# Designs tried in a protein design run: designed miniproteins, single chains, continued (4). Part 37

Each design is a single chain, and the fold is of that chain. pLDDT is the mean over its residues in the fold that is shown.

## One batch from the design tools (miniprotein)

Design m13267
Fold by ESMFold2-Fast:
Structure m13267 (fold): chain A 87 residues (1-87)
Amino acid sequence: MKTAEDIIREAGKEVEKETGVDIQPAADLAAGLVRAGFKPEVAVELATHAAILSGEITPEQAEAFRKAVRKYLEEIEKIVEEMDKKR
C-alpha cells in the first residue's frame, strides 16, 4: 500500500526519530524526485548530496538516511513482489 514516496518519507521520519536530525527537506526532495520518475535509490542520493552541499545534514546523517530507505524499500519491494507473483 505504501508508495515509494511514502517509503522515503517514513525513512526520513525514522532517521529524525533516532538521530534528532531535521532531515525532512532532504526526504521531501527525494520523494519529489521519485514522483518525477527517478528510482528511489537515485532520488535519495541526489537529495542527500544537495542537503550536504547546503549544510543541512552531515555525510553520516546522509548515510543513515540511505540505509533506512534501503531497508524500507527492500522490505516493501519483497512484499510487493510476493503479492504481484499472484497476478
Scores: mean pLDDT 71

Design m13268
Fold by ESMFold2-Fast:
Structure m13268 (fold): chain A 65 residues (1-65)
Amino acid sequence: ASKEAGAMIRVVGLAIEDGTSVKIVERDGKKVLEVTAKTEEQAARLREELERVSELSGWEYVVNL
């Protein structure tokens, strides 16, 4: 859906802007978005957008610091 795509684009954009990376991994048949943040402030922004993606798509997410 376009809303899901928009949320994903925002997450990828924030990761690129912050100089970090996004990975997609599968665990127990579910897709999980894994992101590494450099600061707690970056992690907080990424969690906010990843939560939106999770709500719209059902994907789980993990933010590493």
Scores: mean pLDDT 73

Design m13269
Fold by ESMFold2-Fast:
Structure m13269 (fold): chain A 65 residues (1-65)
Amino acid sequence: SMAERERRKREAIASLEALGIRLVEERGNRYTFALTVDSPSARLAAVAFQVELELLGYEGEVLVE
């Protein structure tokens, strides 16, 4: 359902933020994140959650600053 999809999206974003990955832009179904802490764990988590967002039908992009 759309409600389940929204809940999973919000949980994914909250998990990313807890790992030092910040949402910097939201445009329709496209989400852009930036690493606020550059570490191997943060990079691996960013890739994993980008795939998770794509499986939920969203587009995820992660920037390393």
Scores: mean pLDDT 71

Design m13270
Fold by ESMFold2-Fast:
Structure m13270 (fold): chain A 86 residues (1-86)
Amino acid sequence: MAARRAFDKAIEEARKIAEETSKVLEQLDPEKAEQFRKEADDELNEAGTIAESGGEEGAVQAIQRVNDFIDRARKELEEAKKELEK
C-alpha cells in the first residue's frame, strides 16, 4: 500500500525533526522543550491511530496531519536557532 509506506516515512521524518527541535529548545527553555516533546508524542500517536483505523483513506489523512506537524516543528526549530545564536 503506497499511502501506508508514505505514512511510515513521514513518521520517521517527523520523529527526527521533533528530536532536533526539542534538543535546541532544551538549551533555551527546558520546560518548553518538555511541552513540545509531549505535544509531538500526542500528535504522532493520534496520526498513527487514524492511519491504522481508516485504511488507505485514513493513511492519507494521517500523512497530511504528520506533514502539518513537520511544518510546525521546522518553524519552531528555525525560531529556536535564531534565539540561541543571538
Scores: mean pLDDT 81

Design m13271
Fold by ESMFold2-Fast:
Structure m13271 (fold): chain A 92 residues (1-92)
Amino acid sequence: SLLEEAHLAVQNFISTGQQSGVLDASTTLDIEVQLGLAAIASALENPALVLKHLQEVVEIAREVVSKSSDSGLQNSLQELEALVDRTAESLK
């Protein structure tokens, strides 16, 4: 499912960001909160809210990447962006 793909992609981003030292505990929590809200929106059968919260994860991830030159982190962000874009297109 899309949420399972998003969960795995977000966990990969968090792992990479923590390894590079750019991602702190507070920012990790903000990402996890948005991912949790997307899961709740999915349970409520509200795809527009799922997309909104996944877009918030991408925005937080973009800010983290802007503070790092790590190519692995940039690649993880690109994977997250592509997944969220596919979700947005499916709602048109």
Scores: mean pLDDT 82

Design m13272
Fold by ESMFold2-Fast:
Structure m13272 (fold): chain A 62 residues (1-62)
Amino acid sequence: SVEEARAELAAREAQLTAEFDRIMADYKAGKISEEEAFERLRRLVAERNRAVDEYQSKMAAA
């Protein structure tokens, strides 16, 4: 349903936000390099784009 798809997107965005915060915390703590931080952030953006695309696809199919 639309409500379920919206809830799934919201849950996924919350997870992605937590992952972003963790990447930034690790970078600031010196646990990862700038290159590694950028690589992880790029993957995170790709995951968010896929989640949004999946949500839009479900909405278009309804």
Scores: mean pLDDT 83

Design m13273
Fold by ESMFold2-Fast:
Structure m13273 (fold): chain A 62 residues (1-62)
Amino acid sequence: LEELREYALELVERAAPQLSPTQAEIARTRALGLAESLHHAGVPLEEARRLIEELIAEIIAE
């Protein structure tokens, strides 16, 4: 779980210049929540990382 949370936070930080402060906070909350859900569901680490990347891309597109 910690590796997924760390990865999610790194992705949000990299995307931060493309987001408003409010969007960045939402992205952080959603990405961490997704990481925890994927870990509990037993999703493989590589697939979980891709799903988190897709979430961040969707938030940027909003």
Scores: mean pLDDT 78

Design m13274
Fold by ESMFold2-Fast:
Formats: structure tokens, sequence, C-alpha cells
Structure m13274 (fold): chain A 80 residues (1-80)
């Protein structure tokens, strides 16, 4: 179903964004931090699409995504 596909995309984007943000935190690279920003933006788009379809994501996925988004915001603030 479309709902199951979006759930899988949200989970994959959450996992990918976490990995990208972990790399950005280690490297401090502007390119890596911008990659984090882009993946968080895409994750929010997918979450909004999921909500419009009545999709409920597991709370752990929501929490992990929120934590990764917060980490990304902190990294953006640290760029000179």
Amino acid sequence: SQGQQIQQQIQQTTDTSQRIVDTAQRTGSINDINSGRQTISEGRRLMDQGQSLGIQMPQDIQDRFSRTAARTSRLIQQIR
C-alpha cells in the first residue's frame, strides 16, 4: 500500500539522516552539514505526506528523527 511505502521511506530517511549527521559532526564539513539539512527537509516532507494519508509512525522513529533534526540545527549554528 502507499502507506506502507511511505512508512518505509520515512524509516530509511531517518536512518540515512542519522548517519549523515553523525558524519557531519565528526568532519565539521559544510558539505556534510548541508547534506544533513537536505535529508531533514526531505524527512519532514515525507512525514507531512504520511500524516495526510493517516499514517502512524512508530514513536521510536519519530523520536529518532526529532533528535537528528535537533542535532542538525545545532551543527548549522556552529558553522562559521
Scores: mean pLDDT 84

Design m13275
Fold by ESMFold2-Fast:
Parts: C-alpha cells; structure tokens; sequence
Structure m13275 (fold): chain A 82 residues (1-82)
C-alpha cells in the first residue's frame, strides 16, 4: 500500500538524516571502528529499504520523492544555519 511505501521512504530519510547529523564534517579517517561499523549497518539497511521501495508504482515513488525532497531541503537549511 502507499502508506507502507511512505513509511519505508520516511525510514530512508531518517537514516540519511541521522548519518548526516552524526558524520557531518567528519573524514573517513576520523571515524572510530565502531562508527565505521554503524555507518556500514546504516548503508545496508538503506539499501534493503530502497529495494523494497522499488516495488512501488512510478506514481507512488514520484509523490514520495517530492515529499522527502521537501523534508531534505528543510534539514539542509538547518545544517547551513549551524
């Protein structure tokens, strides 16, 4: 259903936001082994969710993409304000 795909997309955005917030401005060489493992797990989860979202219709994906784009733009504005 659209609601299920929307939840998947919201989780994708949450993972992206959490990763950006925690690792913003950090170089790969500045990451601890634990942080590298956390990033790898987030990347794996992100890929799994993307594969599930690919089962949605083109119309559903376009609508979700537009919604996530607005939320992503708000987050980027918050990061620039720091």
Amino acid sequence: SYEEFKKIAEELFKIQKEAAEKFHGKKEEDLTEEEKEELAEKQKRYKELLEKLAEASEEEIEKIYEELKEEAEKFEAELKAK
Scores: mean pLDDT 73

Design m13276
Fold by ESMFold2-Fast:
Structure m13276 (fold): chain A 70 residues (1-70)
Amino acid sequence: MTPEEVERLLREAVETNDEDIAKEAGKAMKELYEKYGPDVATEAAQRGLEGATPEQAARVNKAIGEALSE
């Protein structure tokens, strides 16, 4: 996973309001975190989630948290 691919997945999860896409984005974030570290993962998340509503952001962040706890 590249940071750009993760950013795109996060943006898609926000736009579609799809729980399965949010979960895939969370898993991709975990892979990015493990491979490149927290700074790269955090920057990708910020870019992917920009313009999200509080509800959309909460949904995606929940999926990311679940993926990171695995």
Scores: mean pLDDT 76

Design m13277
Fold by ESMFold2-Fast:
Structure m13277 (fold): chain A 61 residues (1-61)
Amino acid sequence: MTKLPSDMSAAQQAAKKAQFQKDLADTKKYIADNGDKMSVTQYIAQKIQIIGYQIDIDMLS
């Protein structure tokens, strides 16, 4: 079972969500700038990281 951050205040949830959104955007930019130069393994690793950030954002919604 996935643990939800239910004990976090709305402000703390917003701050964490903003952090994950920034990390997500930075990772997407890295792929956009370097995706054509990445190996398949590197690309998959970056996409897994993006999915992780999206899940964290959804859990904080």
Scores: mean pLDDT 76

Design m13278
Fold by ESMFold2-Fast:
Structure m13278 (fold): chain A 80 residues (1-80)
Amino acid sequence: NEVDELLAGLRRALEEGDERTAAEHLYRLSQLLDRETLLARLIEAGRPLDEAQRRTLLSLVRKLALLTPEQLARLEAGLA
């Protein structure tokens, strides 16, 4: 499943501090998933990350404009 492979690759890139690879995986996920599905999957993928890795994820989602402001607030709450 391409989506599951991209989510696994995203988590690995964030764990390694590879922001470029993380951004590439996020952008590809945004092309395959609608915003609500992307939000739900990012909350699930972000739960095992540490605080610094979650901050990087949130920063990349903001920079790439992948979610609305309301959805971004829900992602922040889901990762708290």
Scores: mean pLDDT 89

Design m13279
Fold by ESMFold2-Fast:
Structure m13279 (fold): chain A 97 residues (1-97)
Amino acid sequence: KSVKEIKAEIVTIMQELVELGRQVLSQGTVDQFQEELDMIVEGIETEQNKKYLTGILERFQALLARLKAIRDPAEFRREATLGIGREVNLMNLFQLS
């Protein structure tokens, strides 16, 4: 799988996560998640490390699978906030430092 293909899959799963969020969360919370996901997309734009990109993809796939299993909106919000926030933090620590 190419770097371009992995990046495309990351964007696709992020779109699925946002659409799932729209079903259970307020528009303001969804907008905040979209802003954080857009930061990650911008942060990986020039990234060429397949292992790093695959790690992001796998963690978002795992997050989406967990969120699909959650029925309580408050639990969904907590899991989404922690999962997305973790990826933003990891990007800042390992890509910018």
Scores: mean pLDDT 82

Design m13280
Fold by ESMFold2-Fast:
Structure m13280 (fold): chain A 125 residues (1-125)
Amino acid sequence: MTPKEILKKVAEEIAEKVRAEAPESLEVELRFFESEDGRTFVAYLLVVDKATGKVVTSSRIYGLIGEKVGYVFENEDLDVVYATKNADATPNAEVIADSIDSKEFKEKIIEEILKSIEQALKKLG
């Protein structure tokens, strides 16, 4: 698979797991974008309230093509918090996996999104 195809597959798997564990009132929407030079691609993970259409929380996974391909996870606060090996990651990003398709990477991202949902819902109630 290409790096872009791997990102799309992993984002779809993460979205499926988040939908399974999140309240049924919420939907997970995926949107994919690519830079004009093809070196950066992003999966937006949008958690949306089905009744209102409002975004409850949002996060992003970026694929970065340099000498090697790396991936980074950016949370709702626009902080890059997790990275794969070979990402040109910010100093604050924790390298948690060699591959985006690793169980550890996917589980950490799912956990982070679910925590963000819980925190957002507490502010609404």
Scores: mean pLDDT 81

Design m13281
Fold by ESMFold2-Fast:
Structure m13281 (fold): chain A 79 residues (1-79)
Amino acid sequence: DKIAEEVAKLLREAAERGDPELAEEAGKKIREGVLKQAETKSAVKLSEEEIEELVKAIIEDAAEVLGLSEENKEALLRG
């Protein structure tokens, strides 16, 4: 998936460079990917509330696995 690959690249670069702008862009793409999957593929029938909770969980897991700084984690949540 193009979005998943772009997110992985942005998260890795954010972790390596400490760039909050890259983390924010990654967060935006995570939200876009989850929304598109829920709305278009019918793979998961999620409400908007459930989509927000899923995005938050994905961001928290990514921040933990990649060892993101608090600034990068905050930027990721802003996306």
Scores: mean pLDDT 71

Design m13282
Fold by ESMFold2-Fast:
Structure m13282 (fold): chain A 89 residues (1-89)
Amino acid sequence: SVEEAKEALKKFVELVLEKIDSLEGPVSKKVAAKLQAIGLELDFSLLSDEDQESLVPTIEEYTEKVKKAKSLDEVMEVITELEKVIQSK
């Protein structure tokens, strides 16, 4: 459902924000990464219901990538990859 898709993305963003705070790096870079992640929720909300639902497996895959990320740069790469997928719809 669309509500499950929105919840999946919300959990992704919440995990990203927590992961960024757990990692070492410049405050400016952390803020930029957080803003990019938050922006994904807005972009996602503009997609059709069908496109939102179709992205659930992809969001779950990228959520696992965030869990495994060991640096701020790796987290930022995951955010950018998901952003490109969302923007392709």
Scores: mean pLDDT 87

Design m13283
Fold by ESMFold2-Fast:
Structure m13283 (fold): chain A 59 residues (1-59)
Amino acid sequence: SLDEAFEELKKRLDEAKTFEEGVQIVIEFFRWARENFTPEQIRDFARRVSDYLLERDKK
């Protein structure tokens, strides 16, 4: 599900050692998601990821 995919993405991002590694994780995830979800689901997912990353920048 999208929720499971988002939790997996957050876990991978939390394990990232650098900002650049985090960017690669997000790129790889969206490449996979493009093949497994609809464009609407990907848009919603991208919004959730953006919100998460914005909150991460505050910390």
Scores: mean pLDDT 76

Design m13284
Fold by ESMFold2-Fast:
Structure m13284 (fold): chain A 100 residues (1-100)
Amino acid sequence: RKEIKELLEKAKNYLYEASSHVQLAREALRRGDLETARRHVELAEEYLKEAEEYLKKAKELMEKEGGSESEQNQIKALEELIKQVREEVRRLREEIRRAE
């Protein structure tokens, strides 16, 4: 249980970092600072990749050791949030490309 909890906390923390960089990218894009916006999108993508890797490890441990309904629900919630942040990153990349 402790290992799954730690992996889920890491996935959640990386997801929060990704979301933070998405907001910073939007602010930079609003100012016309395309270089800064692009850098924050790149960082958001790196943090999303880390979040996905930790979530995958948590899912693998759940399959091997079993898990609680609470842990299963947390995994599903994180999967949905990662999907939402990925879509925001995709839209930001498209807006940055159009603003050039």
Scores: mean pLDDT 87

Design m13285
Fold by ESMFold2-Fast:
Structure m13285 (fold): chain A 65 residues (1-65)
Amino acid sequence: SMAELEALRQEGVDAATEAIRAGENPRPILERMREELERRYGPELAAQLLAAMERDTAGEAIRLS
């Protein structure tokens, strides 16, 4: 569902942002989220959502700098 998709996307961004705050690499978290999205929604939508999560995570990294 859309609600499940948005919840998973937000979970990924939140986890990646927390990794950045902790001084850790967010990439492994984003890749795990891509795999889960690909399994549930297929590779095309997973790629689009990964790009959106990377953009949101980069925006948060800039704010934390």
Scores: mean pLDDT 76

Design m13286
Fold by ESMFold2-Fast:
Structure m13286 (fold): chain A 83 residues (1-83)
Amino acid sequence: SEELRAELERLYEEYRETNPLVAHVARLALEILDLTDDPEIIAEARRLVEEAIELEEKGDIEKAIGLLLRLIGIKLEIELEKA
């Protein structure tokens, strides 16, 4: 959706200089939105972004990296299904 895309773009710009990890999570979610219109996958990407922001606020960097890896996995699965 346009609303989610705009939200993710704002999160990327907001965190780009202060937290590259959260910015990368938002960027991956944007890339997933470019690859799929599946509402279940989009909802999962949104959830992972929200959780990554919460973990960063708590200083749980290792867990936030885990969420980044999950988003990478989702993106790769979509790309492989299209190949």
Scores: mean pLDDT 81

Design m13287
Fold by ESMFold2-Fast:
Structure m13287 (fold): chain A 83 residues (1-83)
Amino acid sequence: GHTRKKVIEILQKYLGLSKEQAEEIIRKAEEMPPLSPSEQTAVRINLISKIGAKKSEELVKELKKHLSDDEISRLFKAILDML
């Protein structure tokens, strides 16, 4: 979307991803159906386990400026599924 460039920059900064990896994650998240509330909770817990609570909190804070909670949850699922 119109905010795609900012989301790519955030993923590169916080996760050390290449531009190509960030673009692929965004594409997979956009193709993903909406997650249930329980799936959203599970995805956030799994991300905290993988990258730590502090980094996860900062990532959510920055992404909330550009994306909805549902879009963030789908993005996090795409990150977990690819890594």
Scores: mean pLDDT 84

Design m13288
Fold by ESMFold2-Fast:
Structure m13288 (fold): chain A 103 residues (1-103)
Amino acid sequence: AAERKRLAEELIRAAEEGYRAGLEAVKAGDTEAFLAEARAILARAAETPTREDLLAGVRAQAAGNTVLALTNAEKLNLTEEEAEERVRRLVEEFKERLRREAE
């Protein structure tokens, strides 16, 4: 119980870190390089993950999803603010799911 709750809290923090990193990558304009690094981390986490690989995977997933949501905003006719709010909501739903699975 305690170990599971602690892991969930660390995964939630990793998701929040990924969200922030993704927003900064979009602002910097280096999205392709950022997404390539995120994919490499996710591929590593998928094989035989250590706890650190799982945390890095969650950060990479949140960051990659943020970048893709914001860069697809033009295609979806969304404003940048609407795309950021959508990503923020997805992150909060993911955090809530992690909390429920830990309880």
Scores: mean pLDDT 72

Design m13289
Fold by ESMFold2-Fast:
Structure m13289 (fold): chain A 84 residues (1-84)
Amino acid sequence: GEEEAKRAVYQTVVDVSEQTKDDSPEEQSKNVRDSLLHMARQLERLGYDEAARLARELARQSETPEGLKKVVEEAKEYVAANPL
C-alpha cells in the first residue's frame, strides 16, 4: 500500500546514499535525485500518488548539499523507526 511505498522511497534514499558515499557531493545529489525521480514515475504508474509526491519532494530538497544531508538523515531515521 501507500505506507509500504513511502518506506521504499526512504529506503531508496538510504541505499543510493550508501552506494555513492565515496562520490563527490554533486554526484551523490545527482544519483539520489535521479533515483527518486525514476521511482516517482514507477509509483505513479502503480497508483501510489502520495509516495510519488514524497519522492519528488525529497528529490527537490536534494538539489542542494545541505538539503541532501537533511534528506539522507530523515530517510535513515524513518527506515530505523519502520523496520521490515
Scores: mean pLDDT 87

Design m13290
Fold by ESMFold2-Fast:
Structure m13290 (fold): chain A 73 residues (1-73)
Amino acid sequence: SEEIEKLIAEVEKRLEELQKRYGLDPKTYENLKKAIEGIKELYENDPSVTEEQIKKALEGLLLTLDLLKRRLA
C-alpha cells in the first residue's frame, strides 16, 4: 500500500540522516539497515504477514530512530 511504502521511505530517510548528520556508529547503522530490509522483504514476499504487522514493525523502527536522535544530539 501507499501508506506502507511511505513509512518505509520515512524510516530509510531518518536512518540516513542519523548517519550523515548525527554520527551514528557503523554497527548500529548496519543493524538498522538490515532490519528495514528484512521488513521490506516480508512486505513484498510473505503473504502470511499482515499489513498491520508490517506497519507496527515500521512504527517501532521510527520510535527507535527518534530515541537514537535524542541520544546523539
Scores: mean pLDDT 86

Design m13291
Fold by ESMFold2-Fast:
Structure m13291 (fold): chain A 80 residues (1-80)
Amino acid sequence: SVEDATLQLTLDGALGTDENPHLRAGILAAGEGAQTGDAAKVEEGAELLEKALEEETDPLKKEAIKVLIEQAKGLAEGLK
């Protein structure tokens, strides 16, 4: 959809997700789950974001990923 394409372009440009495949995959999975109300998909996104956090070396990006993980986990619980 147009919304999905816009979200992907925004996330890729803002977060450099092309350099961290787990970060890109996690954001896309969490975003898709959020749009469709799919708690399992949001949880998949959170797991991928945790892998991205282990791979990230930039301390500011690590803090951003931690915030995204907590938000994804909270959203997934709210969708159950």
Scores: mean pLDDT 73

Design m13292
Fold by ESMFold2-Fast:
Structure m13292 (fold): chain A 79 residues (1-79)
Amino acid sequence: SWGKKIAELIEKEVKELTETEKAWLEVIKNSKDPKEVADALKLLLQSIDDEELRRKIAEIVLKESKNPELKEIAKEELA
């Protein structure tokens, strides 16, 4: 899937997620639609109040994703 590796890394590194955040993470992990994955990533990042956690997730995406759209979302978060 487009976001499976990223979602698995986030699950491993981040254990303090709400039910809503976990739902977005499951979309990133399981969706075969790259637009759906991109939208889920945006919503996940927007739902997280902890700036350090958002930065950590964005860094994982930027480093590990091969999808330019997901990388762009991560770059916008880190700006």
Scores: mean pLDDT 81

Design m13293
Fold by ESMFold2-Fast:
Structure m13293 (fold): chain A 74 residues (1-74)
Amino acid sequence: SHMDELRARADRLLARFTRILRQMVEQGWLSEADAERLLAEFRASLDHAVRTDDVEGLDRLEDTVRLMEEAVAE
């Protein structure tokens, strides 16, 4: 279903974002406390997008994750 697809997308984005934050902490770019705060905020944004059927919002969150992945890979 459409909602199952949105939840699956959100779950994949959360996993990707979690990996980025872990890498940033390992590199000393981010504190553990800041990583926990950012993860909580990101999860809330994903939950909001899924709950409100905000496909455009989810696309923006995916773009943000992609840009962060690119930055961390440099």
Scores: mean pLDDT 89

Design m13294
Fold by ESMFold2-Fast:
Structure m13294 (fold): chain A 76 residues (1-76)
Amino acid sequence: MEVTAVVSIILSPSGQSALVSVTLRDANGNVVAQTEPVSLGNTSLEEAIAFGKELGRQLAAEKGATLKSVEVRVVT
């Protein structure tokens, strides 16, 4: 099964913390797996993005899915 990992990052107004979650979607846009949100303190946006990408890779591997792409969505 081919999936896209959608990494959602909610950045704190101070830019010092982030809430990161990952949703795996199939080719039809159906949610096949998702993580609980993870709170990252004392983090940069770049670190939060890197964390989310790695989390998406791990989630896809756990589901036996082929990760075809990663989308990053940042909300400030």
Scores: mean pLDDT 82

Design m13295
Fold by ESMFold2-Fast:
Structure m13295 (fold): chain A 82 residues (1-82)
Amino acid sequence: SEIEKKVEEHVEFAAKMLKLSEEEKEKIRKLARELLAQPTIAEAVRKAQEVLKEAEENESVRVQQAILSVIVHLLSLLREAQ
């Protein structure tokens, strides 16, 4: 879908800007796909909150910033598509 393509392009952009490793980038790509798999925006928001909470405990500040950037962009695209 066009949303999936735009999200993937933003993951690449965020990873490049924050100088993430390929492993960190793939992890964020997986998280983005999980959010896109949610049936509603409300459920995507709930999943995003879980993802951000886990990232606070397990990820570097740069990875957390990339996750937040991708989540904000993804949720914006989902809202615009309604």
Scores: mean pLDDT 84

Design m13296
Fold by ESMFold2-Fast:
Structure m13296 (fold): chain A 95 residues (1-95)
Amino acid sequence: SAAELVREAAELLVEAGRTILKESEDVTRGIGAALYAIGTQLDAERLLRRGDVRGAARVVIRGARVLRRIAEEEGVEEALRLAEEAIRLAEEALR
């Protein structure tokens, strides 16, 4: 379902944030990325609980774009891939 795609995308974002925390030399930025990803997942879940699947997908896409930029700047290729896959799944949920 579209809601399941949004939840999967949000989980990939949390994994991207954890990967940045693990691989980044800037520990403070890594912590910030991980917390931001968790906050994005929480916001998406709140929207899903009130039936706003499209709103939840848009929140995940915005969060994934931020994590993608951080992954690029920190040189964390695995987190970049995870963020790009999260965008793909969330965009599929908007179909």
Scores: mean pLDDT 91

Design m13297
Fold by ESMFold2-Fast:
Structure m13297 (fold): chain A 85 residues (1-85)
Amino acid sequence: GEGGEAAMKGGLAAMKSAKNSEGLSKGIAGALNGIGADIDDSLGNKQNALTSAISGGQSALDGAETEEGKKAGLEGLKKGKEAYG
C-alpha cells in the first residue's frame, strides 16, 4: 500500500544519495522492507506490514544524505503508521 510504497521510495532515494556502504546498506534495507510491507498488507498481515513499513522508513531516513531522501523516509514512516496503525 501507500506506506510500503513510500518506504520503498525512501530507500531508493537513500541508495542514490549514499556516500558509503553504510548508507547504501540502509537504503537497500528501506527498499526491501517497503516491498515486504506491501506483500504483508496484501496477505492481510497488518501488524507485519506496519512493522516492515516503519523499519523501512526509518532505515531510509537514517541512510539518506539529501533533504529529498530524508523527506521520503519520513513520509514512509508517516504513511506506514496511517495505513497500518
Scores: mean pLDDT 69

Design m13298
Fold by ESMFold2-Fast:
Structure m13298 (fold): chain A 85 residues (1-85)
Amino acid sequence: MTEELRKKGLEYAKKYEETGSRKDLIKAMGYAQRNREVAPEILRYLTRGALERGDEEGLADVISSAASTGEEAEKAVRETVAEMA
């Protein structure tokens, strides 16, 4: 894990929460996919942002990204959805 990948991923996730920008969502997911160790945290943040905004397409993309990343990322997304329900 690198602190730089984590910080940049969370920076774009925060921008997505503020703006709803698909470009920021895609950038944040890109940072998550570059390192499996940071992916769960970034994807949890993106899942919360998508749910808070009611962004169904963004949520679907985050779920798909988690499935491509691995089991720990999928678990993080599923647990975040359950906690916000």
Scores: mean pLDDT 81

Design m13299
Fold by ESMFold2-Fast:
Structure m13299 (fold): chain A 61 residues (1-61)
Amino acid sequence: MGLPPEVRQQVRDIMLRGINNDDLEGAKEELRRLAEQHGLPEETLRHWLEVLERSYRYRQG
């Protein structure tokens, strides 16, 4: 919620690419790099990873 709009858009794009391309591990790595580049707390990264995994599992059934 305190993230710049550009960072939020990058997170969405990374998650969508990972889900659409069945590249969960690549998406996780991109999210980790994004969080490190912007000095974001580990809890923010953890939340993104949980959202990504939940969305991915939903698509897989």
Scores: mean pLDDT 80

Design m13300
Fold by ESMFold2-Fast:
Structure m13300 (fold): chain A 85 residues (1-85)
Amino acid sequence: TELEKVEELVEKAVKRAEKLAKEEEESNPEAAELFRQLKEEIEETYKKYKEEKDPLEKSILLTVLGINLGAIYFEERKIESQKKR
């Protein structure tokens, strides 16, 4: 189902954020904290998304979820760019 697809995407993003946080702990502890924060926000937003019954509010929560997922990819690229100078 579509809900299952969203769940898989959330699980992948959470695992990615955890991995990036661990990889950055030594060289960039601030980025590591940011990834942990994004993981928490994604988990909270997804929980609210699953419990929400209003179509408009559900759509807004899905948009917020997408923004937070995008933030992980954006930070990942920023860090990669910095490591390559």
Scores: mean pLDDT 80

Design m13301
Fold by ESMFold2-Fast:
Structure m13301 (fold): chain A 57 residues (1-57)
Amino acid sequence: MDVDEIIKRLEKGIEQIENAAQARAVAAEAERMLKLFPHPRIEELLKRAKELVEELS
């Protein structure tokens, strides 16, 4: 899986978030991906997912 595919997958995950549990799942995936592929866009997506956890909790 290349970085562009990871970014698209995470972006789709964020768009589909409806509750805190889904937001936590996306945040956990983004955190795992960031450890493998340090990328500014993945950092942004992780931050957004964490913000959604706060908003939906």
Scores: mean pLDDT 82

Design m13302
Fold by ESMFold2-Fast:
Structure m13302 (fold): chain A 61 residues (1-61)
Amino acid sequence: MEKEKKAIEEARKLADEAFQRSGPEAAVLISEFRKKYKKEGKLAEIAYNEMVKALNERMQA
C-alpha cells in the first residue's frame, strides 16, 4: 500500500514534468521512469498505468 501510493505520486509528478518538456525530453523522462520500476513487477504495472493515465488527463484537460 505505502509503496503503491509513492509510485502513484511519482508517476503523476513525472507526467506533470514531462508535459512541460519538449517531446524528446519528455520521452527521456518517461524512459527513465520505466527503468526505475522495471524490476518491481506489479508495482511497475501500477506506476506505468498511472503515468499513462495522468499524461492522458493532461492532454485532454
Scores: mean pLDDT 77

